# Designed miniproteins, single chains, continued (5), part 1

No score or structure here was measured in a lab: all are predicted.

Each design is a single chain, and the fold is of that chain. pLDDT is the mean over its residues in the fold that is shown.

## One batch from the design tools (miniprotein)

Design m16001
Fold by ESMFold2-Fast:
Structure m16001 (fold): chain A 98 residues (1-98)
Amino acid sequence: SKLEEEIEKLKEELKKLAREVEKIDPKLGKQLKKLVEEALKIADELVKQGKLEEAYELLKQTLDHVKTAKEGLKKGNISVAIGSIIALMGLIIEEELK
């Protein structure tokens, strides 16, 4: 389906961006990479359950947080990167409690 194709594209974009963040800041990048890997695992389980729209929305929100962290780091604004990590942690906890 088109939605399954979009989910795979989001997964690949997330993996690429996590690597880019780790190149900018290895310590924050490693923390962000762990959260991205957790989001990818949750999305994979949602896909296995046929919950494609939920998987798509989780990955899209994860991507927005990773993009915000990268832009914050590029501008030397570490507080923005930390805020994105906290927001992503909250998103993962919320999904685990469903």
Scores: mean pLDDT 88

Design m16002
Fold by ESMFold2-Fast:
Structure m16002 (fold): chain A 110 residues (1-110)
Amino acid sequence: SMEEEARRLTDEIIDLGEGILRIAESNPAVPKSLILELGILIGMLHIVKGVSDITGEVDLETVLRLGEQIIALAQQLLSIPSLSPSDKAQLQAHLARLQAVVAEVRRLLE
């Protein structure tokens, strides 16, 4: 169903965001403000998911907005020159999948 797909996409965005956050937290060159902002956005996605557990409906407009903000922060992380090649590769992989998942959320809102 659309509700099941919406939940799956939300879960994938949370998992990808948490992966990006773990990479950011492991690197001392990443500004603490960026880590905090990522954590807040992921926390907001968990709240959206928690509300959907009660209502049966996912606020996809909010999921889309939060997902796009996480994409923007991931792109900022990739611009940090002191990130290891391994961290950059993992971030690029997470970003590519996140962009694909967020595009699916946008499609569901059409």
Scores: mean pLDDT 90

Design m16003
Fold by ESMFold2-Fast:
Structure m16003 (fold): chain A 100 residues (1-100)
Amino acid sequence: SALEKFVEEFRKLLEEALERAKAGKPLSGAEIRERLVEIARKNGFDPSDPRVEALIISSSLEIQNLLRKLQAGEISEEEARKKLEELVKKVEENLRRIAE
């Protein structure tokens, strides 16, 4: 389904973002947001829908904050992965409600 493809591509983005943060070359908040816009558009979610836009903005900010904490040594990679998986589940649930 479109939702399953979105979730798969979102997980790939998060893994890339995590690896880049570990390498000291983090994705910017703007880059994360732009990639989320493209993933949404590619999978049939309208990024100009205020509900989708709010979800993209909130998710990009949460990802950026988690990766900054990881880089600062404030959280472990295990805790970062756990919180990113919680974000994936939240985003999936919100998009499922929008698609209905």
Scores: mean pLDDT 87

Design m16004
Fold by ESMFold2-Fast:
Structure m16004 (fold): chain A 84 residues (1-84)
Amino acid sequence: GGAHVYAAMDHIGQARVAIGNGEPDLAGIHAEEAVLHARRAREAGDTLGADAMLRQARGVIDEALKLDPNSPEVHRARELLEET
């Protein structure tokens, strides 16, 4: 549980750095990894930690889409989040 929440937190941090650097595709890649780790945390029973990370991933995805509304990497992350 906890290891996946921490991994999701790290990827969200990396995505925020990418957004600050004007790199929406890289932000999308890190957001996708954050969603995958949050899903694993939920499967392991860490529902509160997973839900917090999924909310932060949504925020990062929304910010990345403002930089590039057509980024395939960001759209993949958003689709994975909506399936979760």
Scores: mean pLDDT 89

Design m16005
Fold by ESMFold2-Fast:
Structure m16005 (fold): chain A 64 residues (1-64)
Amino acid sequence: SNSNIVPLKLPVLKFDGNRNIGPTYAAAGIRAIAGAPKEVYEESRENIKKALKEAGLDTSAIEK
């Protein structure tokens, strides 16, 4: 099926004192979708993990 896929847009980067800011955004994103159906939650979680990995950021916070 033809569908327009919009890349995951993270909020404006906040200074947290290091380069591992991606896990903070990932945790916030997961909390925002916590009430979603399991399938939607897990797909969104994997999309966030992929985005962090492609950016070279730590994914440990989202994997726990």
Scores: mean pLDDT 53

Design m16006
Fold by ESMFold2-Fast:
Structure m16006 (fold): chain A 74 residues (1-74)
Amino acid sequence: SSMHNTLTLPEMDTVAEAAKGAAEAREVAKKGDVTVHVTVAPEAAGLFRENLHAAGVELGKKVTVNITEKKVKK
């Protein structure tokens, strides 16, 4: 069976935290296929998805992202 790595990132509320989390996931992806689990604020979720997709393409690795979006209510 193909080797599968799992990475659980801390909950991320800001675009800066999402960028940091994406960078950590890229480092794991260099070593093999990875599934990333994270809870992200909606504004940061798009950036996180796009950055990890781009990293997977660049590295030739399968990066699966399980994102739970936070509900922001005023």
Scores: mean pLDDT 76

Design m16007
Fold by ESMFold2-Fast:
Structure m16007 (fold): chain A 74 residues (1-74)
Amino acid sequence: SISEPAPEEAEARLRFSRRVIAAVTPVHEAMPSLTPENRLRLQRESQRAGREAARELRETTGVEREIVPEPPEP
């Protein structure tokens, strides 16, 4: 069941959501005017920001969020 979180948990979740939105918004807004290479760059940047936000949320509240993992390095 979904229960109302504690105030500090709610604040941390809002910070997480704002970070994810802030990271993806430039990609969406710029996408029509970008080259495919620039779109991929911004998408990767947004995914990285999302992972950082998820890490901060986990360290602050202990709540885990599923974020697209980084591809393995060659």
Scores: mean pLDDT 64

Design m16008
Fold by ESMFold2-Fast:
Structure m16008 (fold): chain A 95 residues (1-95)
Amino acid sequence: LEALLALYVAIAAGRLLKEAYEETGDERLKEPAEESLKLGEESLKAVATGEADPEKIREAGERSLRLAEEADPEIGRRAEELGREAVEELKKQLL
């Protein structure tokens, strides 16, 4: 669940940073978006192939959240919110 939250946060952070960069053209968002997207994609690939290390996924999620927070605190907050919502929705489907 910790690793699952980190996975969804990494995906959300990368997507939000990329969308913000594409919408605003703010060059300060370019590297954070690229790094966060890579972390999310690598984590998702590891989960899909069964090679997931929960510790590495948690570190990737924490790094992606940090990149989002440093670029724009609101993007970081939104990424964490979306990640938590995704996990809670998944829990409801499993009940």
Scores: mean pLDDT 80

Design m16009
Fold by ESMFold2-Fast:
Structure m16009 (fold): chain A 74 residues (1-74)
Amino acid sequence: DEKKKKLEETKEELLKKAKSEEEKKIIEAVYDAALGEVPESLVELYDKYTHEEISKYSPLAEEIAEKFRKALEE
């Protein structure tokens, strides 16, 4: 419950900072999976969207991953 709230809040924050449609798609994929899927499914979605784009958004991708992990952790 509280974890999901934090996750949604972090998603919105990152979406506001997103500078491209690709960044938004990555953020949405990661956080949507976290909100409705188990972590293992999230890993697949994250990899699918960021496998090649991470090289362009490396620091942003890490920020997204870290915030997602923190939102899931207590």
Scores: mean pLDDT 59

Design m16010
Fold by ESMFold2-Fast:
Structure m16010 (fold): chain A 100 residues (1-100)
Amino acid sequence: MEELIERLEEIVREARERLAAAKSAREQADVMLEALGEMKREAERYGDEETAALFERMAATVRRLLAQLDAGELSEADLATYVRAALHEVEELIRERREK
């Protein structure tokens, strides 16, 4: 489990740097989807099906919001707000796991 936490922390660090360089909410969402997909694969590799399912649910929400943005049903500001909230939720999950 310690190795999984270290790998998740690495993925989140890389995602934060890419998010800071992103020029639009769409680019931020694409970065977050890539990070969530990688974190899901790592969780599955370590047998943590519950954490993998959580990352898949978050990715499904980002995909839905991207579809709403493309349809003109969601603002870029609202999408960016969700991506920031999702990143914070992941960082909180990692913190809680380190304290366990």
Scores: mean pLDDT 85

Design m16011
Fold by ESMFold2-Fast:
Structure m16011 (fold): chain A 104 residues (1-104)
Amino acid sequence: SADDEARLQAGIDEALRKLEEIRTLADPESRELIDRIIEVVRAETDNVEAIRILRIGLLTLLDQLGLEDLRQELQDRLANSKSSLEALDAVLEALDRLLEALRS
């Protein structure tokens, strides 16, 4: 629906803002991956595909950072998600937790 598309777009925009903030705190190797995720997501016109790219990118980033517990929690939440909105919510929560971890 139009309302669902608007919510997906708003959530994707929030994820991109959070990734840009994470980028400022990240090491050079993580920054390169984050830049790639942002570039590909911004170029994507299909919100479902944008969320798929965010999911894969964030799982890869968490793996490279050695944040195994957060990576596993995100993977489990994504495996149990029933919609793109639920998957996006899981991504947004994992991004918030990553931001907190990097600020510590």
Scores: mean pLDDT 89

Design m16012
Fold by ESMFold2-Fast:
Structure m16012 (fold): chain A 97 residues (1-97)
Amino acid sequence: SISEQIKALRQRIENSDLSPDLKAIIMDLIDMLENSDLSPEQKKKAIELIDQLIDLAEKGGSSDDLAKTVIEIAEILGLSPERITGLALRVIGALLD
């Protein structure tokens, strides 16, 4: 189920060695997804992209790749351009620490 997949994402983030700032960004995306009115298919796509984001972050992926993945997730979530830009900047900032 979607709820079980969301729970698994939360557990994956909590158990990861990612920085607190990256964990906060990803948890915010999971919270937005859980509270969204998206279809099950759109939620599944967002879950797949969040899993991809975690994989990229764990492998030390580039700020550009991480920001692009966050933008794709935010677009599925229907966020405003201003909120999408803010999330991309948060990702870049987290990687400069």
Scores: mean pLDDT 85

Design m16013
Fold by ESMFold2-Fast:
Formats: C-alpha cells, sequence, structure tokens
Structure m16013 (fold): chain A 62 residues (1-62)
C-alpha cells in the first residue's frame, strides 16, 4: 500500500486513532522512507511518545 498517497480523510482517521495531529502523521510517513529509522527516533522527531509512534506505525504499515 502506498502510504504517500493517503487521503486527508485517511490521515485524519490515523491521527485520531493515534492521538496525534495530521501534521505529525505526515512527519512519521516522511521518516518511514528511511529504512534505518527506529520507533524511538521517529517519536523524538515527531514530538510524540514512543507508544504513540508505535501505534501510528502499526496503522500505516499494516
Amino acid sequence: MDISKLTEEELQKIAEESGVSVGQVRTIIKLLKDPNATIREIAERSGISQATASRTLSLLTS
């Protein structure tokens, strides 16, 4: 599934389920393009908790 092609509605749903803003979801998607990025690094760069980053990643990568 092409995560870069997610609609605004899909981004909003992921944001609501993860407890983050749409802008934070977009930042996570950008960071996921780096295959070496860890959940901790994604959380720190997105300004969210590691648990929230893990939840958002599960929604984006499943």
Scores: mean pLDDT 76

Design m16014
Fold by ESMFold2-Fast:
Structure m16014 (fold): chain A 60 residues (1-60)
Amino acid sequence: MYEPLSIAERALIRAINAGLLPSDAKLEDLHSLDRARLREIARLAGVSLGALRRSLKRNP
């Protein structure tokens, strides 16, 4: 499927493709990351850390 995905799902895919997370990583894994790692992932996805955190609250 082509990116009809939430911000959090898109960030997860970008992080996996960039090698920041393993290929079997899940959305729940993003919730467990520290603030600095989440900031890097948000930047890769082209969104703010706040936008990523809001998306994660909607997609636990």
Scores: mean pLDDT 75

Design m16015
Fold by ESMFold2-Fast:
Structure m16015 (fold): chain A 74 residues (1-74)
Amino acid sequence: MAQFAADHAPVKLSEEAKKAFEDGIARAHALRDQLLAEGKSPEEAAGAYGTAVRQGYVEAAKINGVPLTARFTF
């Protein structure tokens, strides 16, 4: 139990990784709003948003040197 929890505990992000993640979220919001303005469906916009958020997560994880399964804490 304790070891499993430790292996899956939230990882404190470095300032660089935190900025990369926050920038990713900002890009995801902008993309969603752009697609909605272009007349795309809410479902299509949500899908693009999710993909952009995931990409920001991947970038932050690489900068911080952690696996993609790790959860982040700020």
Scores: mean pLDDT 70

Design m16016
Fold by ESMFold2-Fast:
Structure m16016 (fold): chain A 80 residues (1-80)
Amino acid sequence: ALPEALLSRYEVLEEVPPVPLPEVFRGGKPLATYRARRKEDGQEVLLHAFKAAGSDDELFFLVTDAATLRFLDSFSAPLP
């Protein structure tokens, strides 16, 4: 399940195949990617889930613009 803090800000629409991220993120291939809509302004975003560095019990999320893959936000959340 996605973190409540993330779900409070974004409406998750669907899970999509993992999207390659720009080299600047060094994230490579995420564990999962979700298409979502930012509740504040309706902007389409992608939520990229990664395993947090040095932790087996945490996920790191990158939020990027769906069209440009521009960095918008990031979240860390414990695994359920």
Scores: mean pLDDT 70

Design m16017
Fold by ESMFold2-Fast:
Structure m16017 (fold): chain A 65 residues (1-65)
Amino acid sequence: MKKEIEIKKDDSLENLLEKIAKAFGIPVEDIREGKYEIYIDGKKFNPREILGKVEGKYTVEVKKK
C-alpha cells in the first residue's frame, strides 16, 4: 500500500501518524503499537522514534506485520 502524503512544517509526530492512518484507512493505535511497518521514500522508520520531518510531499508505504 503506497500513497503520497504532504508533511507540513507545523505537523507534529501525532499529526503525521494521523495523516498516515487516515490515508491508509487503518487505526492510528495499530500504527503506534507497531502492527505495521512504515516506509517513507523507501526507507523504514520507527513511528515512536520520529521527531518530525521537513515540509514536503513524500511517498509513504505501509505493510502489515
Scores: mean pLDDT 70

Design m16018
Fold by ESMFold2-Fast:
Structure m16018 (fold): chain A 96 residues (1-96)
Amino acid sequence: KEEQLEKDKANLEALADYFGLPEEERQRWLEVLEALYNKDYEKLAEILGISLEDARAFIKDYEYRVNKQLPTPEEKAEMSRANDALRAVREARLAA
């Protein structure tokens, strides 16, 4: 949705401020984000100065990350707990 794009832009602006990026670089990153969101392969290739095939690959990677990393913080916490449990089992085995 358009609302999600505006939120992503706001997050990018905050991140750009954190890294101290100049306004021209920040604007370029916003244009890249819009091209990714709209799946505009030609515009993305033009902005980044890359081939259309590379631009399509970037958009597919972006879609993968958005769709795969949208799952909840609870699932991420559960995975962290499972990893901690596995480390505890390994430490107990090494101490035995």
Scores: mean pLDDT 63

Design m16019
Fold by ESMFold2-Fast:
Structure m16019 (fold): chain A 80 residues (1-80)
Amino acid sequence: SSMEKKRKEELLKRGEALAKELGAIVQSNRDSPDFAELYRRAQEILAEMEQLARDLVEGKISVDEAEERLKELEARVKEL
């Protein structure tokens, strides 16, 4: 449906925004003594976001499941 396509496009845009936010967090903490661990966690989140986007585009995951997984990734970014 047209609503399903709009929700899918919205989720992909939210993922793009989250990736930019994550990049900003990494940049602002570049001189932190804990930077190496933060960077490793950030890379893991980015890899999961990329996989989520692929699964959503390929129809391997529902829009509802993708939204729930994106919320989990958003929470993990906030905990960095």
Scores: mean pLDDT 88

Design m16020
Fold by ESMFold2-Fast:
Parts: C-alpha cells; structure tokens; sequence
Structure m16020 (fold): chain A 107 residues (1-107)
C-alpha cells in the first residue's frame, strides 16, 4: 500500500477524552463536526500524471456506531484525472478512510 500524496505539512490530530471525539486538521486537512456522532474530514492534494498536475479533493464522513466504534459512511473524490487513474486513486482513498476510522475507534 502506498500512502496518499498529501502535503508533508498535512496533519490530523485525533483526541478522545471523556467519551468525546475531537479532530483537528492542518496543512490542507479540514475537519468539521457535523453532530456529536458525525465528523467530516476534507483533504486537498496534487497528483502528477502524464506530465500534468491535478488537484484532488477528498471528503470522508465518519459516524459513531451504537457500540462506540466509528465507521466511514461516505467517501467523495473530486478529480479531473483520467478514469483509470481516478479509479486507482479512489481505491487508495477508501483504504485511507478505513484506516482513519480504525484509528479513531481505537483512540
């Protein structure tokens, strides 16, 4: 598995305290609390393909389950990449989102 080509300054802080989840983003990572049981994480990064740079925007929505674990309920990838390259990127983004949900659930 190759990591997503996010900025070296891209950081996502996960904090679980007193049964509450708090996320903080920097370096092109944006986080929004949608409700007590839902968070939105947005990433923006560049990919080079065939000598051209493309901007990619990713949105991941996380929801808290009744057992206290977190799951990915939505993943959106916006890019002008060719269909085959976009499909490869979408697969990598889904793997990243699953890893994030697991990390948050373990916090």
Amino acid sequence: EEPLPVSPDAELEVRAENGKLTLRGSGGVRVRKLSDDEWEVELAFEVEYDGKKYTVRVRVVLRKNADGSWEVVDVTVESDLPPEKRAELEARVRDFARGLARQISEA
Scores: mean pLDDT 75

Design m16021
Fold by ESMFold2-Fast:
Structure m16021 (fold): chain A 87 residues (1-87)
Amino acid sequence: SAEEIKKEIEKLEKSIKLIDKAIEAIKANDEEELEKVKKEAEKNGDLETAELLEKYLKGEISKEDALKELEARKKTLEESLKDLKEE
């Protein structure tokens, strides 16, 4: 339905904004902001972004790898958002 598509668009837009905040927080070495972004991602149902941020916070992936994965995920979500808006 149009309402379901609208909700998915809103969810994707929020996830993209959260990824931008996560990238900025990682570059700033702001772990407090990163923990906040992780919780917001979980609340938004973006478990993949939340898991990636958790791995970074636990030291399981490097800063460089975390940034690359977040940028790649952002691109994928932006492509999904474009496709949904073109329907």
Scores: mean pLDDT 87

Design m16022
Fold by ESMFold2-Fast:
Structure m16022 (fold): chain A 59 residues (1-59)
Amino acid sequence: GDVDKAEELLLSARDTSGRLDVTRKQIEYAIEKYGGEVVRKAAERLGSKDVIRLVDELL
């Protein structure tokens, strides 16, 4: 579903060491495309506190 697609979009920012380097602009794009609730759930599934914080700041 859309949560799975949002999760894949956020994971596409993973570097070669496995660290997520998700930018504010990428999160804004994901929210515009999938909706804030969907992106928030995807961020929770990833377990990244930094990504969750950025999503919450944009909602």
Scores: mean pLDDT 74

Design m16023
Fold by ESMFold2-Fast:
Structure m16023 (fold): chain A 96 residues (1-96)
Amino acid sequence: KEEEAMELARQRYETDPDADPLEEKRELLRVLGLSDETIEALEALTEAAKNGKIPPELEEKLLKEAEKIEEIYKKDKEKALELLEKLLLEAYEQLK
């Protein structure tokens, strides 16, 4: 039930980052174990994508890594979340 909602939210952030930026999603991400820093990174990346400020190289890397994380999520959700956090934090560091 929550799994379907999270999968949908994650896919939207990866394929359409600006599809649905609500406070409810921030709280859901915290409940799943994402750090506040990771949530801030996700929001910053979403805003940068919306404004066309993400470099093409970073965008391609994010899409490629997102596909890998999606496959891992089907087998090991905890591992997928750990990799997602790492990906978002590294991308945010490059954006700065």
Scores: mean pLDDT 68

Design m16024
Fold by ESMFold2-Fast:
Structure m16024 (fold): chain A 65 residues (1-65)
Amino acid sequence: SAEDEAHLRRAEAAFAAGREALARGDDETAYQHFLEAYVHASHIADEAVRAALLARIEAEAGRLP
């Protein structure tokens, strides 16, 4: 759906921003971006897409100290 596409797009953008912040050692900014990515991913109605994206976000966020 258009809503799922919007949530996926926003989650991917926030996830990318979180990874860039983490790469710079900006853990606070990385946390904020991963939280935003998690919120948008959680609203995706397609179970397979939601599960796959949440797993990617959780794996990357797990690198935070």
Scores: mean pLDDT 86

Design m16025
Fold by ESMFold2-Fast:
Structure m16025 (fold): chain A 96 residues (1-96)
Amino acid sequence: MVEEEIRRAAEMVRKLTEKFLKENKDNPKLAAELSTEAGRNAIITVATLKFGLPLEEAMRIAEEAAPKMFEAGLKGDPEEVARVVEEALRRAAELA
């Protein structure tokens, strides 16, 4: 159950990252920023609404993940952005 929620969130962020990279070929920093925002929102939403984590804790986890998601986005690596989201959500599930 937890693994299914993690997989769905990560796959959604992976697809959004691919879309942002395709739409922003001339602005890789913007693609990375949009991917990072999507990842943060996915982490916070799933951690709070699905795992029952307090908002402050979910936000802390998302902020810790943000620089890694941004770096992966800059590299044009949707799979690595998704992996960071999975790692963050597994940690959130353990804390819940």
Scores: mean pLDDT 89

Design m16026
Fold by ESMFold2-Fast:
Structure m16026 (fold): chain A 60 residues (1-60)
Amino acid sequence: MPLPAVMHDPSVRLPGQSEETHARGLAAAELNAKRSPAVQEVGAKMRALAEESTFVVNPA
């Protein structure tokens, strides 16, 4: 039984949804906030490890 596609997926436009770019920006910012700390943590760990390894690899 198909549903009336007008009610749940017509892209219900809220005041913020008038600017799809703005709405996407908010969603992307939230997604980035979730992934950013994890990515930053991994990046920081890799950087610290690389810095230590680089130091050991070329002890002047």
Scores: mean pLDDT 53

Design m16027
Fold by ESMFold2-Fast:
Structure m16027 (fold): chain A 63 residues (1-63)
Amino acid sequence: TREKRRELILQGASYSVEGIKAAVTIVNGDKGKVSEDEKREAEELLKKATEEEKKLEEQFKAL
């Protein structure tokens, strides 16, 4: 339905924002401004956000 498509788009946008925040943390980690543990957590969050966006894209294509 149109509502499901809209909801998937909004969820995708939310994950994109989380991905950007994680990417900034990774860059700061490369500069030694955050701990290696924080950098690794940000890398895992970025990976998770990317996977969730791919799942949403597949659901959108199936509609």
Scores: mean pLDDT 78

Design m16028
Fold by ESMFold2-Fast:
Structure m16028 (fold): chain A 98 residues (1-98)
Amino acid sequence: SEAAYVHYNRGLAYYNQGNLVEAKKEFMKAIELDPTFADAYVQLAKIYYEEGNEETACYFFKKGMEALNATSAEEFISKLVLPESKETARILAKKCNL
């Protein structure tokens, strides 16, 4: 069976290859399997930001906050599982004026 973390790792592998389209699909699958795995929302937001779509990046960041019932970016970052997601989320929160 496919676990959210398996799709998250596939997303990272595609991202490292520069395949942003497939990376986004895999992170979306991770969210579909576990909506509370907000680390995947952070990775989606990062990719959209890197593509120059700041509006969509901040949209997915806020969706991650909603998924964890976080009322602030600081609370959201504290609830993330993976250290790399925490670092990325700190940067994105600043860029989204959060």
Scores: mean pLDDT 88

Design m16029
Fold by ESMFold2-Fast:
Parts: structure tokens; sequence; C-alpha cells
Structure m16029 (fold): chain A 89 residues (1-89)
């Protein structure tokens, strides 16, 4: 599922933060889950956000645009999840 793929990619980004592709894929799969009506768990949402932020911190010049893209998308996912659950972002 998109939620399972989001968690797998987010965990890879947390283990290797310089892998900005894994951070971006984690965020993309979390967004796809929400678009399909599946709300990711707090564990998945937390892992996706932390993976993206770790990727930004580890980014070199070449990886920085992808890492920043992952972070923007992860924040968007957090915002959408908060709106769907009625929780404050």
Amino acid sequence: SDVERALEHAKKALENPSDSESALEGARHAEDAIKRGELPSEEVLDAVLKGALASVKAATGENLPKAVGAAILAIGVQTQASLLTGKKV
C-alpha cells in the first residue's frame, strides 16, 4: 500500500539521510495515500517528516533541491492529515 511504501522509504531516509530520493519517495507515497482516502498513522507521518528534515540537514548542493522538495511535501502531508483529523498542525 502507499502507507507501507511511505514508511519503508522514510525509514531508508532516516538510516541514510543523504539519500534524498528515499525521503522524497516517502513523502510522495504518503501524499498518494491521502489522495486515495487512506490516512497515514502518526508513526508514518512522523517518519516521513523526520526523514525529509534529516535529508535537508544532510544535503549537499546537488541533493538540496530534492531534499527541500521532500520537506515541503512532507509538511503538506502533515497539514492535510491534521485537517482530516481536526487536529492543529
Scores: mean pLDDT 83

Design m16030
Fold by ESMFold2-Fast:
Structure m16030 (fold): chain A 100 residues (1-100)
Amino acid sequence: MSEEAQRLLEAILAALDRAPEATITVDGDTATITVPDTPVGRAALDALVETLKEIPALEVKREGTTLTLTVRKDGLGAKVRDDIVAALRRAAAEAARRRA
Protein backbone atom coordinates (compact mmCIF):
# COMPACT_ATOMS: atom_id res chain seq x y z
CA MET A 1 0.00 0.00 0.00
CA SER A 2 1.25 3.52 -0.78
CA GLU A 3 2.26 5.81 2.12
CA GLU A 4 -0.63 8.19 1.35
CA ALA A 5 -3.18 5.33 1.34
CA GLN A 6 -1.78 3.99 4.63
CA ARG A 7 -1.97 7.46 6.26
CA LEU A 8 -5.55 7.83 5.01
CA LEU A 9 -6.61 4.41 6.36
CA GLU A 10 -4.96 5.05 9.75
CA ALA A 11 -6.62 8.50 10.06
CA ILE A 12 -10.09 7.12 9.26
CA LEU A 13 -9.65 4.16 11.64
CA ALA A 14 -8.63 6.58 14.42
CA ALA A 15 -11.81 8.60 13.75
CA LEU A 16 -13.89 5.37 13.88
CA ASP A 17 -12.32 4.56 17.26
CA ARG A 18 -13.72 7.87 18.57
CA ALA A 19 -17.06 7.68 16.71
CA PRO A 20 -17.88 3.99 16.01
CA GLU A 21 -21.39 4.93 14.79
CA ALA A 22 -19.87 6.80 11.81
CA THR A 23 -20.90 5.66 8.32
CA ILE A 24 -18.68 5.53 5.24
CA THR A 25 -19.91 5.11 1.66
CA VAL A 26 -17.67 4.84 -1.41
CA ASP A 27 -18.80 5.63 -4.96
CA GLY A 28 -15.99 5.45 -7.53
CA ASP A 29 -13.32 8.01 -6.57
CA THR A 30 -15.55 9.70 -3.93
CA ALA A 31 -16.09 8.71 -0.29
CA THR A 32 -18.64 10.20 2.11
CA ILE A 33 -18.09 9.97 5.87
CA THR A 34 -20.94 10.91 8.20
CA VAL A 35 -20.49 11.10 11.99
CA PRO A 36 -23.18 11.28 14.69
CA ASP A 37 -24.30 14.84 15.53
CA THR A 38 -22.72 14.60 19.00
CA PRO A 39 -19.78 16.48 20.56
CA VAL A 40 -17.53 13.41 20.23
CA GLY A 41 -18.63 12.79 16.62
CA ARG A 42 -17.94 16.39 15.64
CA ALA A 43 -14.53 16.32 17.42
CA ALA A 44 -13.57 13.10 15.58
CA LEU A 45 -14.52 14.71 12.25
CA ASP A 46 -12.55 17.90 13.11
CA ALA A 47 -9.40 15.83 13.81
CA LEU A 48 -9.91 13.74 10.65
CA VAL A 49 -10.34 16.86 8.45
CA GLU A 50 -7.09 18.41 9.76
CA THR A 51 -5.15 15.19 9.04
CA LEU A 52 -6.67 14.60 5.59
CA LYS A 53 -6.09 18.19 4.39
CA GLU A 54 -2.35 17.34 4.53
CA ILE A 55 -2.75 14.47 2.01
CA PRO A 56 -2.23 16.07 -1.44
CA ALA A 57 -4.01 13.18 -3.24
CA LEU A 58 -7.34 14.15 -1.64
CA GLU A 59 -9.84 16.95 -2.09
CA VAL A 60 -11.60 17.41 1.25
CA LYS A 61 -15.00 19.09 1.67
CA ARG A 62 -16.84 19.32 4.98
CA GLU A 63 -20.53 20.18 5.42
CA GLY A 64 -21.65 19.93 9.07
CA THR A 65 -21.35 16.28 10.17
CA THR A 66 -20.55 15.04 6.63
CA LEU A 67 -17.11 14.84 5.01
CA THR A 68 -16.70 14.28 1.26
CA LEU A 69 -13.34 13.02 -0.02
CA THR A 70 -12.53 13.02 -3.73
CA VAL A 71 -9.39 11.31 -5.01
CA ARG A 72 -7.47 13.70 -7.30
CA LYS A 73 -6.98 12.30 -10.81
CA ASP A 74 -4.10 14.61 -11.80
CA GLY A 75 -0.51 14.24 -10.60
CA LEU A 76 -0.91 10.72 -9.17
CA GLY A 77 0.25 7.37 -10.53
CA ALA A 78 -2.52 4.83 -11.15
CA LYS A 79 -1.22 2.57 -8.35
CA VAL A 80 -1.43 5.39 -5.76
CA ARG A 81 -5.02 6.20 -6.82
CA ASP A 82 -5.96 2.49 -6.72
CA ASP A 83 -4.35 2.13 -3.27
CA ILE A 84 -6.29 5.16 -1.94
CA VAL A 85 -9.62 3.84 -3.30
CA ALA A 86 -8.84 0.41 -1.78
CA ALA A 87 -8.07 2.08 1.59
CA LEU A 88 -11.42 3.95 1.46
CA ARG A 89 -13.27 0.70 0.71
CA ARG A 90 -11.48 -1.07 3.58
CA ALA A 91 -12.42 1.78 5.94
CA ALA A 92 -16.08 1.58 4.80
CA ALA A 93 -16.12 -2.19 5.48
CA GLU A 94 -14.60 -1.62 8.94
CA ALA A 95 -17.19 1.09 9.76
CA ALA A 96 -20.00 -1.30 8.78
CA ARG A 97 -18.49 -4.08 10.93
CA ARG A 98 -18.17 -1.81 14.01
CA ARG A 99 -21.87 -0.77 13.74
CA ALA A 100 -23.07 -4.39 13.58
Scores: mean pLDDT 79

Design m16031
Fold by ESMFold2-Fast:
Structure m16031 (fold): chain A 94 residues (1-94)
Amino acid sequence: SMEEERRKVAEEVSALLTQAVIAAIQGDIDKAKEYFERALKLAEEAGESEAVKKIQEAERLLLEAQNTTDEAKKRALIMKASLLLNEAVQILRG
């Protein structure tokens, strides 16, 4: 069914985004970008433009967090990115 197909895509994107966040937090920016690129391609193929936009904004916020020396600002950026990624996965699930 379309519901089962959407769930499988959402689960794969969720796994890739989890790996992207872990890589970003560990400072492996090249690996984080690789996982984000793979997640974005799947979201684009699913036709979910709002999910794509949220994933792109979350990537930018996580990269900003890595360049931020203010720990409170860094935490806020990571929290906002996590919220956007959760929203993107929920859009993909339908």
Scores: mean pLDDT 89

Design m16032
Fold by ESMFold2-Fast:
Formats: C-alpha cells, structure tokens, sequence
Structure m16032 (fold): chain A 62 residues (1-62)
C-alpha cells in the first residue's frame, strides 16, 4: 500500500466504525452474522473496524 492509499483506507475505516456503531442496536436482534460476513469481504483496515463492532456486540449479548 502507498502512503496515500493507506490514508484513504484509514478514513474508510473511520466511516465504517460509525456505520458499525449505528448497527450495534440491530446486531442485538441477531444481525451479528451479517456484520461478520461484511468483515470478511472488506479490505483489512475496514474489516478490522467491523470486527471490533462485532466483538463489542457479542460481549454485550453475553
């Protein structure tokens, strides 16, 4: 990754975190699988933010 490309990915990860936070309420209703699947198909920096949201939701459901 170039430095410029990495910066764009970091911004995308920040936006993904906002979307993930918005969806945490829906994850509690059984949407954890969807967030997990999104994590697997996105670029690693973006997918890490989705995985973080998944782990938070999973812990909240426990």
Amino acid sequence: LTPEEKERIEKAAEEAAKVANYNLENIKKGRLDILSRLSSVLPKPVSEKFREAYEIAKKALE
Scores: mean pLDDT 64

Design m16033
Fold by ESMFold2-Fast:
Structure m16033 (fold): chain A 118 residues (1-118)
Amino acid sequence: SSLLQQALELRKKGQDYFNKGEYDKAIEYYQQALDLLDTLDPSDPRVQYERGRTLFNLAMAYFAKGEYDKAIELLDKSIELFDKASESDDPFIAQGAAVMRGVTALMKKIVEKKKAES
């Protein structure tokens, strides 16, 4: 859908700001992407997958700001969405979600370790 495409473009813009170290601006664009995705069918595995990816990106921005508890909360929500998307009958969505779930779980362990050392 055109709304899905707009959400992906907002997430990409957020990632561009993240790469510049402009974390507050990245968070703003990631939140706009989530707001659009939240208007779409929550049972659509593509929507679940893209919400999971956007929550992962949002978590990484909070992690970069040292907001560990917020990052962990967002990573947990991201994992839940990738677990749902991995149940998709579309093998490309299911496989992509399984891979991203593994990456997200690894990043959660890194954030938890960093929080414990703080």
Scores: mean pLDDT 93

Design m16034
Fold by ESMFold2-Fast:
Structure m16034 (fold): chain A 68 residues (1-68)
Amino acid sequence: KKQFSKEEILQNLEALREWLSTLDPALAAEVQAVIEEAKTASQEELEKMWEAVAERVARRFGLPVEPF
């Protein structure tokens, strides 16, 4: 499995929030709150936050959970 850097995870969260803003604005707002927390989180905490957000979004849209 590929490990993402903190910058990559933050970029992925921002891209996800922007994508969701047109499809599900409420979920986009949830992701924005995670981004604000993520800015002060350690890399390990950020990886856990990314996994949780990816799982939440995947379940919302019926997508596979595998990150790559």
Scores: mean pLDDT 73

